# Designed miniproteins, single chains, continued (3): the designs that were tried, part 42

Each design is a single chain, and the fold is of that chain. pLDDT is the mean over its residues in the fold that is shown.

## One batch from the design tools (miniprotein)

Design m9514
Fold by ESMFold2-Fast:
Structure m9514 (fold): chain A 70 residues (1-70)
Amino acid sequence: AAQRAINNGKTAEKRGDYETAVVAYEEAAKADPSLAPEFYRNIADAYEKMGDTEKAEEYRKKADELERQL
């Protein structure tokens, strides 16, 4: 369920496990596409924390595009 994936993502972020947070938020986005923009922003923040600025920008752009479609 989306809520479980969201909780897993938040827990991973609190532990500094950003790779696991990305996977959990991607799962959440697939389970609840209506909230995908929010989850993609969380993924972008996780990539930024990992030093992957290019991936962070990619997911922020994806979140913005999806928000405009919803």
Scores: mean pLDDT 82

Design m9515
Fold by ESMFold2-Fast:
Structure m9515 (fold): chain A 56 residues (1-56)
Amino acid sequence: GVEIRHTLGRLIHEKGAENTTTADIARALGISPATVSRRYREATGKSIREVLEAYA
């Protein structure tokens, strides 16, 4: 939940939304990219892809 959101925001600020991937978030949190995508969708009803495109 909150951890994924904070990590996403930090990575976007550091290198931009277009250079940020689900794999980068997963690596920062120590979990799989599939787990990040699934948990984010369960919590927000949106894909990480949609959120990254909205910030780009």
Scores: mean pLDDT 76

Design m9516
Fold by ESMFold2-Fast:
Structure m9516 (fold): chain A 56 residues (1-56)
Amino acid sequence: GPAEVREVTREVAEKLREIGEAVQRAIERGRAAAEREGREAGRRALLEGLRELGLG
């Protein structure tokens, strides 16, 4: 019923927030590495972070 749909919607919203925060952390890792060691290092750090999240 409608109550079940609302609970599922809240669970999905929570999961999306967690994923969003984790993706932002991966991007920041990539930026930090890129500033220190250039684009190749930044790209590797980003992809590694995304892999840790099961996204790459």
Scores: mean pLDDT 80

Design m9517
Fold by ESMFold2-Fast:
Structure m9517 (fold): chain A 64 residues (1-64)
Amino acid sequence: MSGEELFQEAMELGRKAAEAERAGDYATAARYYRQASELFEQLGDHETAAELRAKAEELEAKAK
């Protein structure tokens, strides 16, 4: 995929994660944030990837 396609997919996953988080579906939100983090790693945006991974870990803890 091109970098633009990866970025668009990562942004869409971020939107889905935020929507799931607002709905209280923390397990689903965490999964989408992890997927978005992986795409940002592929884009070379390690800072955003780390932030999204940390958010996913936080939500996984809340999903118990």
Scores: mean pLDDT 84

Design m9518
Fold by ESMFold2-Fast:
Structure m9518 (fold): chain A 84 residues (1-84)
Amino acid sequence: GAMTRVRIEVEGPASDDVKEAAEEIARELASRYGLPVLPKGEEKDGKYILRAEALVGPEDFPDVEIEREAASGTVKARARAERL
């Protein structure tokens, strides 16, 4: 296919330190994959979730999983690339 779909999801407890860490990780992943759209965060059921999806160039990207420990909880991040 001519395009790669990249999906990123970052989640953790809805605390200020976790939100800050989640936003930093989401921006790093968006930059790494050349995403034109910044991830948007939302709070749901005491969790903070950032999601972004975009179509990027025809390059293959590896799937990435990152865990970062913050004082009030763990931030979990995933980036998945699917070649179309």
Scores: mean pLDDT 76

Design m9519
Fold by ESMFold2-Fast:
Structure m9519 (fold): chain A 65 residues (1-65)
Amino acid sequence: SKEALLGEILGPLRALGATDAQLAAIGKVLEGKSQAQLEALKAALAPHIAAGDLAGAVATALAFK
């Protein structure tokens, strides 16, 4: 479900130290995105999360098309 994918995207970002304001901004970017788009973003975020790169992960999510 989209709700599960949102949790899988936002959960690791929160764990890395993303602020509530950053998570809210990312949530707005993800509004109206398809499940396939959310899965693509999750894949794009994986290397940043693995590296503990919060700044890169947040920037990638906010720039997501």
Scores: mean pLDDT 84

Design m9520
Fold by ESMFold2-Fast:
Structure m9520 (fold): chain A 97 residues (1-97)
Amino acid sequence: MMSAEELYKKGLEAYKKGDYESAAKYFEEAIKLDPEPSVGTLVALGTSYLKLGDLEKARAVAERLRRFGETSPDPIDSALAYMSASVFERAIEKLEK
């Protein structure tokens, strides 16, 4: 069985090759194994969905990032999560044209 870390690495490798479908699947599996994923994992998943044009899934990731910001005890992680959610919301608005 692959670990969450191994799945995340495979997702990044797929993303770098422009295989956003495989990247999203690997990041989804990593999150299933680790239900408290890092901001970085959520950003990687959301960016993969944006590249695929899956705006509803990208919006769900943005909402999850916002909630992570609300619940994170670390002010830097909180700030990064809110900033990432805002960036995704702007990207979604531009892609909905």
Scores: mean pLDDT 84

Design m9521
Fold by ESMFold2-Fast:
Structure m9521 (fold): chain A 70 residues (1-70)
Amino acid sequence: SEEEKELEELLKSYEASFAYYKAHPSEALRNHLIEKTLEDLKKFPEYKEEILNFVDSLDKEIAEEVKSRL
């Protein structure tokens, strides 16, 4: 479906963004990833579990911070 394709593209963008953050860690990039994840959860509430589980697999600390703001 269109929604499944959008989710797959979103998760691929997370893989790239989190890989970049791991290679070039900064507070600004960390904050950007947290804010983007929170906004994506608002855009795709039906995929909340999938998004949170995927982010947790990439970075547990950022996932916990995102969950603390929900």
Scores: mean pLDDT 87

Design m9522
Fold by ESMFold2-Fast:
Structure m9522 (fold): chain A 80 residues (1-80)
Amino acid sequence: MQEILDRLEKAVEEGNYEEAIKALREASRYFREQGKDDLAEVLERAAKQAEIAYKNGDKETARRIFVQALELLRKALEEE
């Protein structure tokens, strides 16, 4: 999980939104495999919304979604 989080942070910092979306989807899969379906669904929806925003040229909305997802992931790791 930490590796996925680190990749997401780096991708967001570098403006590599394609990699950020990929990392977010991998995080969703990870939590689904851990039985955390609610968290996995939130992360999947975030990835989809970020992808739509990015494809529409709304980089501000995409970045905001990634920042919120990063905060959620950091909190989830602290509670484990």
Scores: mean pLDDT 82

Design m9523
Fold by ESMFold2-Fast:
Structure m9523 (fold): chain A 105 residues (1-105)
Amino acid sequence: PVPAIAGRLLYRLAEATGNKEAVEHAREAMRTGSLEHLQKAAELLGLDPELVTRSFSAFALALGEKAIEEGHLDIAREVADYLRFYFGDNEGAERLEKLIEEKEK
């Protein structure tokens, strides 16, 4: 389900960046499907919380780009896989894959 995937991705980025408050909100969102906790975790990680409700593909792409910017390429690859295989967003997945390739140089 989309809330569980969004919560998992937010949890991974929050853990990687050491944002303990975002970790707690993401964990609660994964457990309960709470939209409020998803939005709060996104906001704490510098993402637009409105994307969580408007477009998962746009939200996931923004999260993946932030993960790449901060050097968490493993998280970005996980995001690209969700975009491609769960949401059929091949263009978004390819965009993240190209950014990852450039960052690895």
Scores: mean pLDDT 84

Design m9524
Fold by ESMFold2-Fast:
Structure m9524 (fold): chain A 71 residues (1-71)
Amino acid sequence: SEAEKLAKEALELGREALKLAETKELILKAIAAILTAIGALILVDLGGDEEVALAEAKAALELALEVLAEA
């Protein structure tokens, strides 16, 4: 699914963001991105709402990209 693909991308970028994050604020934002991406993947695996999973995956991706831009 689109949500699954985006959530996997967000998870990978979130993990990269966490490695580069040097402040508590950026570390917490990277962790939020990772947890949100995992939540989206769990929702997909449970056959949950694809639109909700996609929205969560997009939110996770945006958080990860914000940390990467700041780092």
Scores: mean pLDDT 86

Design m9525
Fold by ESMFold2-Fast:
Structure m9525 (fold): chain A 74 residues (1-74)
Amino acid sequence: MAETLLAKGQELAAQGRYLEAGGLYRLAGEEYEKQGDYEKAAEAYRLASENYAKAFGEDDPRAVELRKKAEELE
């Protein structure tokens, strides 16, 4: 489930496929939030933000929004 999405995101990031990795990490974060696991959701959103930043730059709105969301869940 969320763990599978996170693992696949890690594989894609290792391949330099940062856009796809960011998408999977975001989905993992959403799934962890639904499960009430806010610590893991925050980690997944942080990873999504980092991967979107690698794909589009640190000022990309998706990267900025996901970073803020991760910080709020801690």
Scores: mean pLDDT 83

Design m9526
Fold by ESMFold2-Fast:
Structure m9526 (fold): chain A 68 residues (1-68)
Amino acid sequence: MTRTERLHRVLTETIRQAREAGLSDDQIAELLRQMAETAQRLAAQGLSDDEIVEEVTRLGRELIEQLR
């Protein structure tokens, strides 16, 4: 599975969790933007696909908790 496919799965699951947490569409859009920017930054730093996916997944959960 490619990094893009793995990140797409993480983003899809994060959207589902954010909706369950009661986040607005605007809050979800901001959350997804931050996750995408983080993935790009980590890739530029030379992190592995596994490390990028793990960190982006963790960030998504953390942002949902902060935006509640």
Scores: mean pLDDT 82

Design m9527
Fold by ESMFold2-Fast:
Structure m9527 (fold): chain A 111 residues (1-111)
Amino acid sequence: RPPRVVLALGREEGARARIENVGFLADQATFDRIVAELAERVARGEDIKDIVTHPAVGELARALDEKGLPGVYAANTTPEQLEKAIELFRKLGKETGHEEAVDEVIAALRA
C-alpha cells in the first residue's frame, strides 16, 4: 500500500491539541486505529475541525497532496514541533524512497 502521512495530535495545557509527531503509515490497520483515536477525541469534546483549519497545517496538507503523499490529519504547531516533524519526514523519505518529494515539501513548508 502507498504510505500515508499522519500527524499525531498532542494536547496543549487546556482545550487545544497540537502536533506531537508525524508518521508515514504502511498499512490500513494502523491508519484506521489513528482515525478511531481522533474520533474518540472529538467525542470527548475536542473540535477536530478547529484543529484541522490551522493555516500552517493547511499549507502542509496541500503540499503533501500535490506531491502525491496522501492522508493528513492536523493540529496547531510550535516551531520546535515543526522542526521535529521535518526531521522525521527526512528519515521516512529515506525509508520509503520518497526523499525528493519530502525535500520539496520541506522547502515549501520553510518558505
Scores: mean pLDDT 47

Design m9528
Fold by ESMFold2-Fast:
Structure m9528 (fold): chain A 76 residues (1-76)
Amino acid sequence: SKRELIARAVGYTIRGIGAELDGNYEEAAKSYEEAIKLLEETGEPMPIVYKNLAKAYEKLGNKEKAEEYRKKAEEV
């Protein structure tokens, strides 16, 4: 269900935050990407997830993806 997909997306978001606290930005980015994939299927945007993914990509030196997701955070 849509609610179940949102719950799973929240789970991935929490995992991403945990990875970020550990300084593991690669795992954080992967977790946030999984959350976003699920949220896009539901049409229920969570701007904070896009913002956190943008920060993770900035920490990884991927400026293009960081700007892309920063813009997505503003659009939702």
Scores: mean pLDDT 84

Design m9529
Fold by ESMFold2-Fast:
Structure m9529 (fold): chain A 107 residues (1-107)
Amino acid sequence: MEKLAERIAEKYGLKIKEIVKTEARLGPDSGVLRVEAITEDGKKVTILLSVAGSREVVERFLRGEITLEEAAAHPDVRAAQAIVAIGGSLDDPEGSEFYVESYRGAA
C-alpha cells in the first residue's frame, strides 16, 4: 500500500517524508485507497486512488502488487483514477492544489 502511494506522489513531483494515515475500502467490484502524508517540504498531501473491476485485480492494486496504470490496462478493470490534494484535504478544497488522473479500461 505505502509503495503505491509513494509512486503516485513521485509522479506528481512530490517526495513523501511520512505517511500519517492509510485507509483502504473494498466494495464488491471496487476498491479505494486513501493516504494522508507529509512531504519533505512539510506540506500535507491526501492521495485518493480508486479502481473498479475484478475483485482480484482490485486487491492486487490495494496490496501494491500492481500500479494504477497496470490496473487500468487490465481487461477486467473498467475504471481507475487518482486524485491528489496538496496543502489540505479532499474535504477542504480551499487553498489546496488538485491533480486528477483518470484511466479508462482497456478497449
Scores: mean pLDDT 70

Design m9530
Fold by ESMFold2-Fast:
Structure m9530 (fold): chain A 68 residues (1-68)
Amino acid sequence: DKEKLEELLKRTGEAVLNSDLEELEEVRKQAEDNPELKELVDKIIEAVRAGDWAAALEYLGQLAEYVK
């Protein structure tokens, strides 16, 4: 599970840097079993859609803290 969380964090970060909403949606599907993780991914998607990179990076930081 920790390894999967680390992979998910890496994929999310790369998708944010590339504005890859399709990859973020795939990450969201993998997060659906964990409400806290899903909420953070949803917020990242919203920030990327809004072009709010500061918010996207802030939520990425929160995701990284959650994963540790």
Scores: mean pLDDT 82

Design m9531
Fold by ESMFold2-Fast:
Structure m9531 (fold): chain A 66 residues (1-66)
Amino acid sequence: AEKYFEKGKELYKQGKLEEAIEYYRKALELDPGYREAHGGLYRVLKEQGKEGEAIRIIGESVFKTF
């Protein structure tokens, strides 16, 4: 999970927001309790103005775990 989280942070710093989102989602798919990945994903989506999408994606990722 940490490997995907670090890659997401690098992509976010490069302004590659969509790719950063993908890697944060992968981190959460492997470890749904990865608090830092939740924060990272939310920050990127909020920066893009996609708060509604952030809520939907988080809900889908949690549902996949159950």
Scores: mean pLDDT 71

Design m9532
Fold by ESMFold2-Fast:
Structure m9532 (fold): chain A 63 residues (1-63)
Amino acid sequence: SSSLIAKAVGHYLRGLGSILDGNLEEAKESFEEALKLLEEVGEEDSPLAKKLRELKEELEKKL
């Protein structure tokens, strides 16, 4: 549903804010929540989902 996609975008933006604050663990959690919501609506191959996976990989290198 469009509501779940909106929630996923919200978690994505929260994760970006956490990166700016230096809270990398919180950023990773927010991106994981966004990906979960996208998977629930079948958007796992969307551009946003691809971007979230890239961001999570970069965070894993720094944690």
Scores: mean pLDDT 84

Design m9533
Fold by ESMFold2-Fast:
Structure m9533 (fold): chain A 66 residues (1-66)
Amino acid sequence: DEAREYLKKAIEALKEGNYEKALEYLGKAYALTKDPEVRKLIAEAARAALAGDKEKAIEYAEKAIK
């Protein structure tokens, strides 16, 4: 699943503190998925990342993979 691979890359970027790269990968995952629940979780992860909340961003991105 290509969306899941981008979510994994987003989580690694977040762990590295690379928010620009993380947001790029979250955006790609969002575009590739048609599951509205997964899209909602990706949007929450992106909002947390934009707010500088790394822990919350990772939590939402990990939930989106499940």
Scores: mean pLDDT 86

Design m9534
Fold by ESMFold2-Fast:
Structure m9534 (fold): chain A 55 residues (1-55)
Amino acid sequence: GSELIEAAKAELERRGGQPLTDEEIDRLAEKFGVSREAARIAVNLARLQLEKEKQ
């Protein structure tokens, strides 16, 4: 489901709008059992959703 994207949103909010590091993306990938690329895509989707919520 959307759990990976919601986790990525939480990490972006903790960083106060700064981009996630490769290490933080790797931690998301390991936590959800997905590839680094899948985690990176989820982070990009989370960022777009957060930007839409600010409008």
Scores: mean pLDDT 79

Design m9535
Fold by ESMFold2-Fast:
Structure m9535 (fold): chain A 55 residues (1-55)
Amino acid sequence: SLATVLRVLEHDSGIDGEELLEMVRAGASPAEIARRFGISERSARSAIEALRSEL
């Protein structure tokens, strides 16, 4: 479920799941998400894929 993915992202990476969801829906790039949360682009792509699988 979407709620589970958001909870895992917050627990694993400290990422604000609601902010990530807003950015993904707005079409933010992996580079933009990586910069916003201080993570690698690889991690950003993985997070986007996990979130999109539930959208």
Scores: mean pLDDT 78

Design m9536
Fold by ESMFold2-Fast:
Structure m9536 (fold): chain A 65 residues (1-65)
Amino acid sequence: SAESRRLLEELRAAIEAGDVDRALELVGKLYELGAITPEQAEQIVLALSRGDLAGALALVDEVAA
């Protein structure tokens, strides 16, 4: 949907900016919307918690594909 696409774009931008708090908020919104699976949400949160921004971006790009 257009809403999930916008949130994925915002999530990507937050990760690129190093705004981990905003990225975690956006992951929660994507999960509530049903745009990502529980497994996808967990993997992105884990990457963000480790400071693995490159890994988090790769996971977001995989979801967006």
Scores: mean pLDDT 87

Design m9537
Fold by ESMFold2-Fast:
Structure m9537 (fold): chain A 102 residues (1-102)
Amino acid sequence: LLSAEQLEAVLRGLNAPEEVIKVVLEAYEKIKEVTKDEKEIERALRTLLSMVSIILAEKDVEKAIAELEKTLEDFLSKEKNEKLKEVMKKTVEKLKEIIREL
């Protein structure tokens, strides 16, 4: 698993917006608070990184939001940890807000 410092370095290397970096790092710490299962952490982190890739690649705000919602739906359909589902739902709402202001 990545440390928070390693994740931040990856996100900065991708030239992710500062607001996106902050939200993803806060989400990663919250994920680790609600689960100690390394496989759950890995799946959630992979989902967050996919969302960052969508934000960086998709310039159409409406399409980016739709792709984030689809990515969240896929994650929620496979996850059983209710606290982890809530963390991911709240994170997507914050990312959608940021995208609307870009």
Scores: mean pLDDT 87

Design m9538
Fold by ESMFold2-Fast:
Structure m9538 (fold): chain A 55 residues (1-55)
Amino acid sequence: SPELDARIAELREQIATLRRLLEQYKDDPEVTALLQRHIGELEAELARLEAERKA
């Protein structure tokens, strides 16, 4: 599905951006905790969509 592929691409871009921020703010424990939680949520969503694409 073009819509599914577009959403997967968007999620990958968002995760990449958040990982870049995580590296920038690595010395701020509150910011890194929030970023890691958000990255985890997006990675879980990405995994679900990639599983749907393979099915």
Scores: mean pLDDT 87

Design m9539
Fold by ESMFold2-Fast:
Structure m9539 (fold): chain A 63 residues (1-63)
Amino acid sequence: LVGKEGVVTMPLPKLAEDELALRPGDRVEVVAEVDEEWVEVRNLATGETGRHKISALLKAVEF
């Protein structure tokens, strides 16, 4: 997943302070793998970064 860019197709809310709110149409890049369940993503329009579960990203983002 690291280095892949995708388009958000489903909303992902910010549920914790280290997470990033993502809206349909946002373009994101996976910048780091945190562990087996979590990755760090960057919003390419805003430059903001935050974490999401890999399972949630694979459902909400089209890579």
Scores: mean pLDDT 79

Design m9540
Fold by ESMFold2-Fast:
Structure m9540 (fold): chain A 71 residues (1-71)
Amino acid sequence: MEEEKKTNELIKKYAEEALRAVDEGNVMDAAAYVLGAITIYVTAQNAGIKVSEETKKLIDEAIARLNEAEA
């Protein structure tokens, strides 16, 4: 469970930083954080590490907010 916990915490950190960057108008930083969150998520899925629904929702929110900021 340590790997699962650490992985979820890391993804959440990246997604939260992305949301903060969007709010600050830092679209490039937001894009980098979103890519980081997605990369960790995909790696976790491939490794069989469970990602919580809360964590997935946060990734989806970060992606949606980034797309709105680029419009």
Scores: mean pLDDT 83

Design m9541
Fold by ESMFold2-Fast:
Structure m9541 (fold): chain A 63 residues (1-63)
Amino acid sequence: MELVEEGRRLLAEGRPEEAAELFRKALEKDPNNLEALGGLYEALRRLGRLEEAREVGEKIGAL
């Protein structure tokens, strides 16, 4: 299963909590995967987890 693509599909379906889990699994394989970081950021924002989203955004900015 392509984790990043599946995560994007879940975001499109309005399932950000499940999408965030798949993006986190993708980042376990490649911590610098920009698409997975961006997807996780969007999922966390939709979930209202703004502090976690800020931390992910800072990591993106550091790449």
Scores: mean pLDDT 82

Design m9542
Fold by ESMFold2-Fast:
Structure m9542 (fold): chain A 98 residues (1-98)
Amino acid sequence: SLLDAVDRLLARAQDVIARLRALAARSTDPQVRADLEGAIAQLQAAMADLQALRAAYQAAPDDAALRAALVRAQIFLQMHIIAAEAEILVAERREAKA
């Protein structure tokens, strides 16, 4: 279902945030830490928006505008996850070279 897909995406975002936090905690580069913390903040904001729309849609499942807004919020969170995974890759490559 749409709500099950949303719940799986929120769980994936939480896993990515945990990975970002672990990298930020062990990073010695202040710019890398700032970039990872920025990615965490963006993911948290997108998750909050998706959670609010999920609750609204669950209360009014026949509302086509809410359904469309929920689908758009899913796409935006997916985009932020991809961007965060790219930041993880950059940070891990910098660790390997240090």
Scores: mean pLDDT 89

Design m9543
Fold by ESMFold2-Fast:
Structure m9543 (fold): chain A 83 residues (1-83)
Amino acid sequence: MLAETEEFWLEVEGSLYLMAGSIYEKLGDYEEAAEYYEKAAELFLEAGDLESAKIAYEKAAEAYKKLGDEKKAEELLAKAKEL
């Protein structure tokens, strides 16, 4: 398990990436949105926050679907289901 201090900062960083992804999504920048959501999911996984990681993967998958990258979307949805 990570140290509590390290886990806290990973949660904060993950939340910032999730916010940035949401902003890019609202702007229609789905490629950037997907990338930021994936980074958020990775940070939440490192922090042990499976619920937030799952949400971030699902949002990244939705962004990839809007880009037409169905295979990448399917991979991310599979990761979300495993959590």
Scores: mean pLDDT 83

Design m9544
Fold by ESMFold2-Fast:
Structure m9544 (fold): chain A 56 residues (1-56)
Amino acid sequence: SMGPEKTKRAVENLRAALEKEPEAAELYLSIAIKEAQEAGDEVLLKGVEELRKEFL
C-alpha cells in the first residue's frame, strides 16, 4: 500500500541505519516501535515490524 511519503521516508531511513549498524538493530527497532505506537501510526508500525522480520 502507498503509505504517506513521510512514513515511507522514515522506514527507509531506519533500514539504512540498520544496514550501517546491524549490532544496534534490536535497540533501533525497539525505539521505532515505541515511537510508532505513541504516534498511533499503524502504517509506520507495520513498516517497522516488516524491518524487524528482515533484520532479526
Scores: mean pLDDT 79

Design m9545
Fold by ESMFold2-Fast:
Structure m9545 (fold): chain A 78 residues (1-78)
Amino acid sequence: KIDELIKKGEEHLKLGQEYLRNKDYEEAIKHYEKAIELYSEAAKLASDLGDTKRAAELVKKIQEAKKNKEEALKKLEE
């Protein structure tokens, strides 16, 4: 379950990056939001299972996705 959430989150992160490169900022934001949601769910499950290292790694992935979302938001508002 956790691995499936991480994989889907990674897929959405990559799609967000692709839309950002194509200047489709609204679509990029949607995919980054989905990646944040999926990574957050995975991080909670990892934490509940006592997998501290995986939870910490997922928190970093959430931070990266949030930074990418902020970049897309900034570009959209230009």
Scores: mean pLDDT 85

Design m9546
Fold by ESMFold2-Fast:
Structure m9546 (fold): chain A 63 residues (1-63)
Amino acid sequence: MKGILVTYKATKEQIEFAKEKMKKEHGVDEIEIIEEKDLETAKKKYIELVLSTDLPVYGVAGP
């Protein structure tokens, strides 16, 4: 099952932790990473994806 991870300036450790969580909680075997340059754009994209898809959608922001 595919999952989507939206990131904004996330560390490698944060991204790997989110991937592990998605695999354990939702059985995700393929993760699409969407890296956004602006925090507000990342938030909007995350909300739109959550509302429009049945796929697991996670968001990670640093710092």
Scores: mean pLDDT 84

Design m9547
Fold by ESMFold2-Fast:
Structure m9547 (fold): chain A 64 residues (1-64)
Amino acid sequence: EEEKKILEEGKKATEFIDELNRLRKRNVPLLELAEKQLELAKKYGFPDEVIRAIEKSIELLKKE
């Protein structure tokens, strides 16, 4: 059901990851880049482990 859609949308998300890498090279603030990656990961249904890791990293960046 939703599993199939998530898998296929995940493939499209991998293409957008390349754009996020380009933003990083453009010297975009690391915190903002991580926030964008989190939003994208949630929209495309990335694995829970990835989402949690990104969220935790963002929280650490905010604390520093």
Scores: mean pLDDT 68

Design m9548
Fold by ESMFold2-Fast:
Structure m9548 (fold): chain A 62 residues (1-62)
Amino acid sequence: SALIEEANRLAKEAVRLIEEGRLEEGMELFRKAGKLAEQATGSSTPAKLAEKEAEELVKEME
């Protein structure tokens, strides 16, 4: 679906930004990706996974 495709695109951009040290922007994109995945699947699981991964990446780069 278009929502899942958009969510995946945003998640990839978020990872790229976090790896570049742009943590705040990356975290924002991860949250957006999670919301889109939640809307597409009717489940909060993808959103929670995206949030957890973003938090772990940020902590490791501190």
Scores: mean pLDDT 73

Design m9549
Fold by ESMFold2-Fast:
Structure m9549 (fold): chain A 70 residues (1-70)
Amino acid sequence: ERQKKGKEKLKKLEEEKKEAREIFEKGHPEYAELRKKAEEAEKAGRLKEAASLEDMAIIKYLLEKYPLKK
């Protein structure tokens, strides 16, 4: 669970999610752009901006995967 084994398992799941995300981004370039901007902002020390861009990418992903019925 929250033990060392849990952290190792989460890291493996993160890697699998990264691969799945790359496949998704290949079909959705606008999502990839947001993720790339978030990563660049994080590397530049703009953590608040990076978090905001990351949230936008997640929201876009969720809206694409679970579209609202009208």
Scores: mean pLDDT 67

Design m9550
Fold by ESMFold2-Fast:
Structure m9550 (fold): chain A 65 residues (1-65)
Amino acid sequence: DEVRKLAEELAALSPQELAELDGQMTPEQRRFRHLLLRAAHEGLSVEDFEALRKKIEEYRKKLEK
């Protein structure tokens, strides 16, 4: 699953790598990153991860402007 892989990859990043990404991101992109990191650390179930994925995709569509 894409969201799970992204959450795991973000959780594996060093503080330096996270700081560099933060400098390249918009505030809304940083919000999505924090949600993904939280999901990875809290060990969400498959169902909860799929629900989060759908919400993130909906938010991305609303942020197209």
Scores: mean pLDDT 64

Design m9551
Fold by ESMFold2-Fast:
Structure m9551 (fold): chain A 74 residues (1-74)
Amino acid sequence: SLLEEALELADKLIEALRAGDFETAKEYARKLLEVLQELSDEEVLQILGYLYENLSDEEWKTFQEIMREVHREM
């Protein structure tokens, strides 16, 4: 399902962020944004909640910066 794909992309994004691989993190963020556009509002909130719960404050800040950059390039 698209929700399962989004969760898998979220996990890969978290791994890339923790590895300091921001190029790979940006690629997974781009793919995640594309999948999120096809999800319901409830499902989008589930993915964002999952990321928020699993990221530190610093990782969440970096994630938001990557998401803003990816969104600007779309």
Scores: mean pLDDT 85

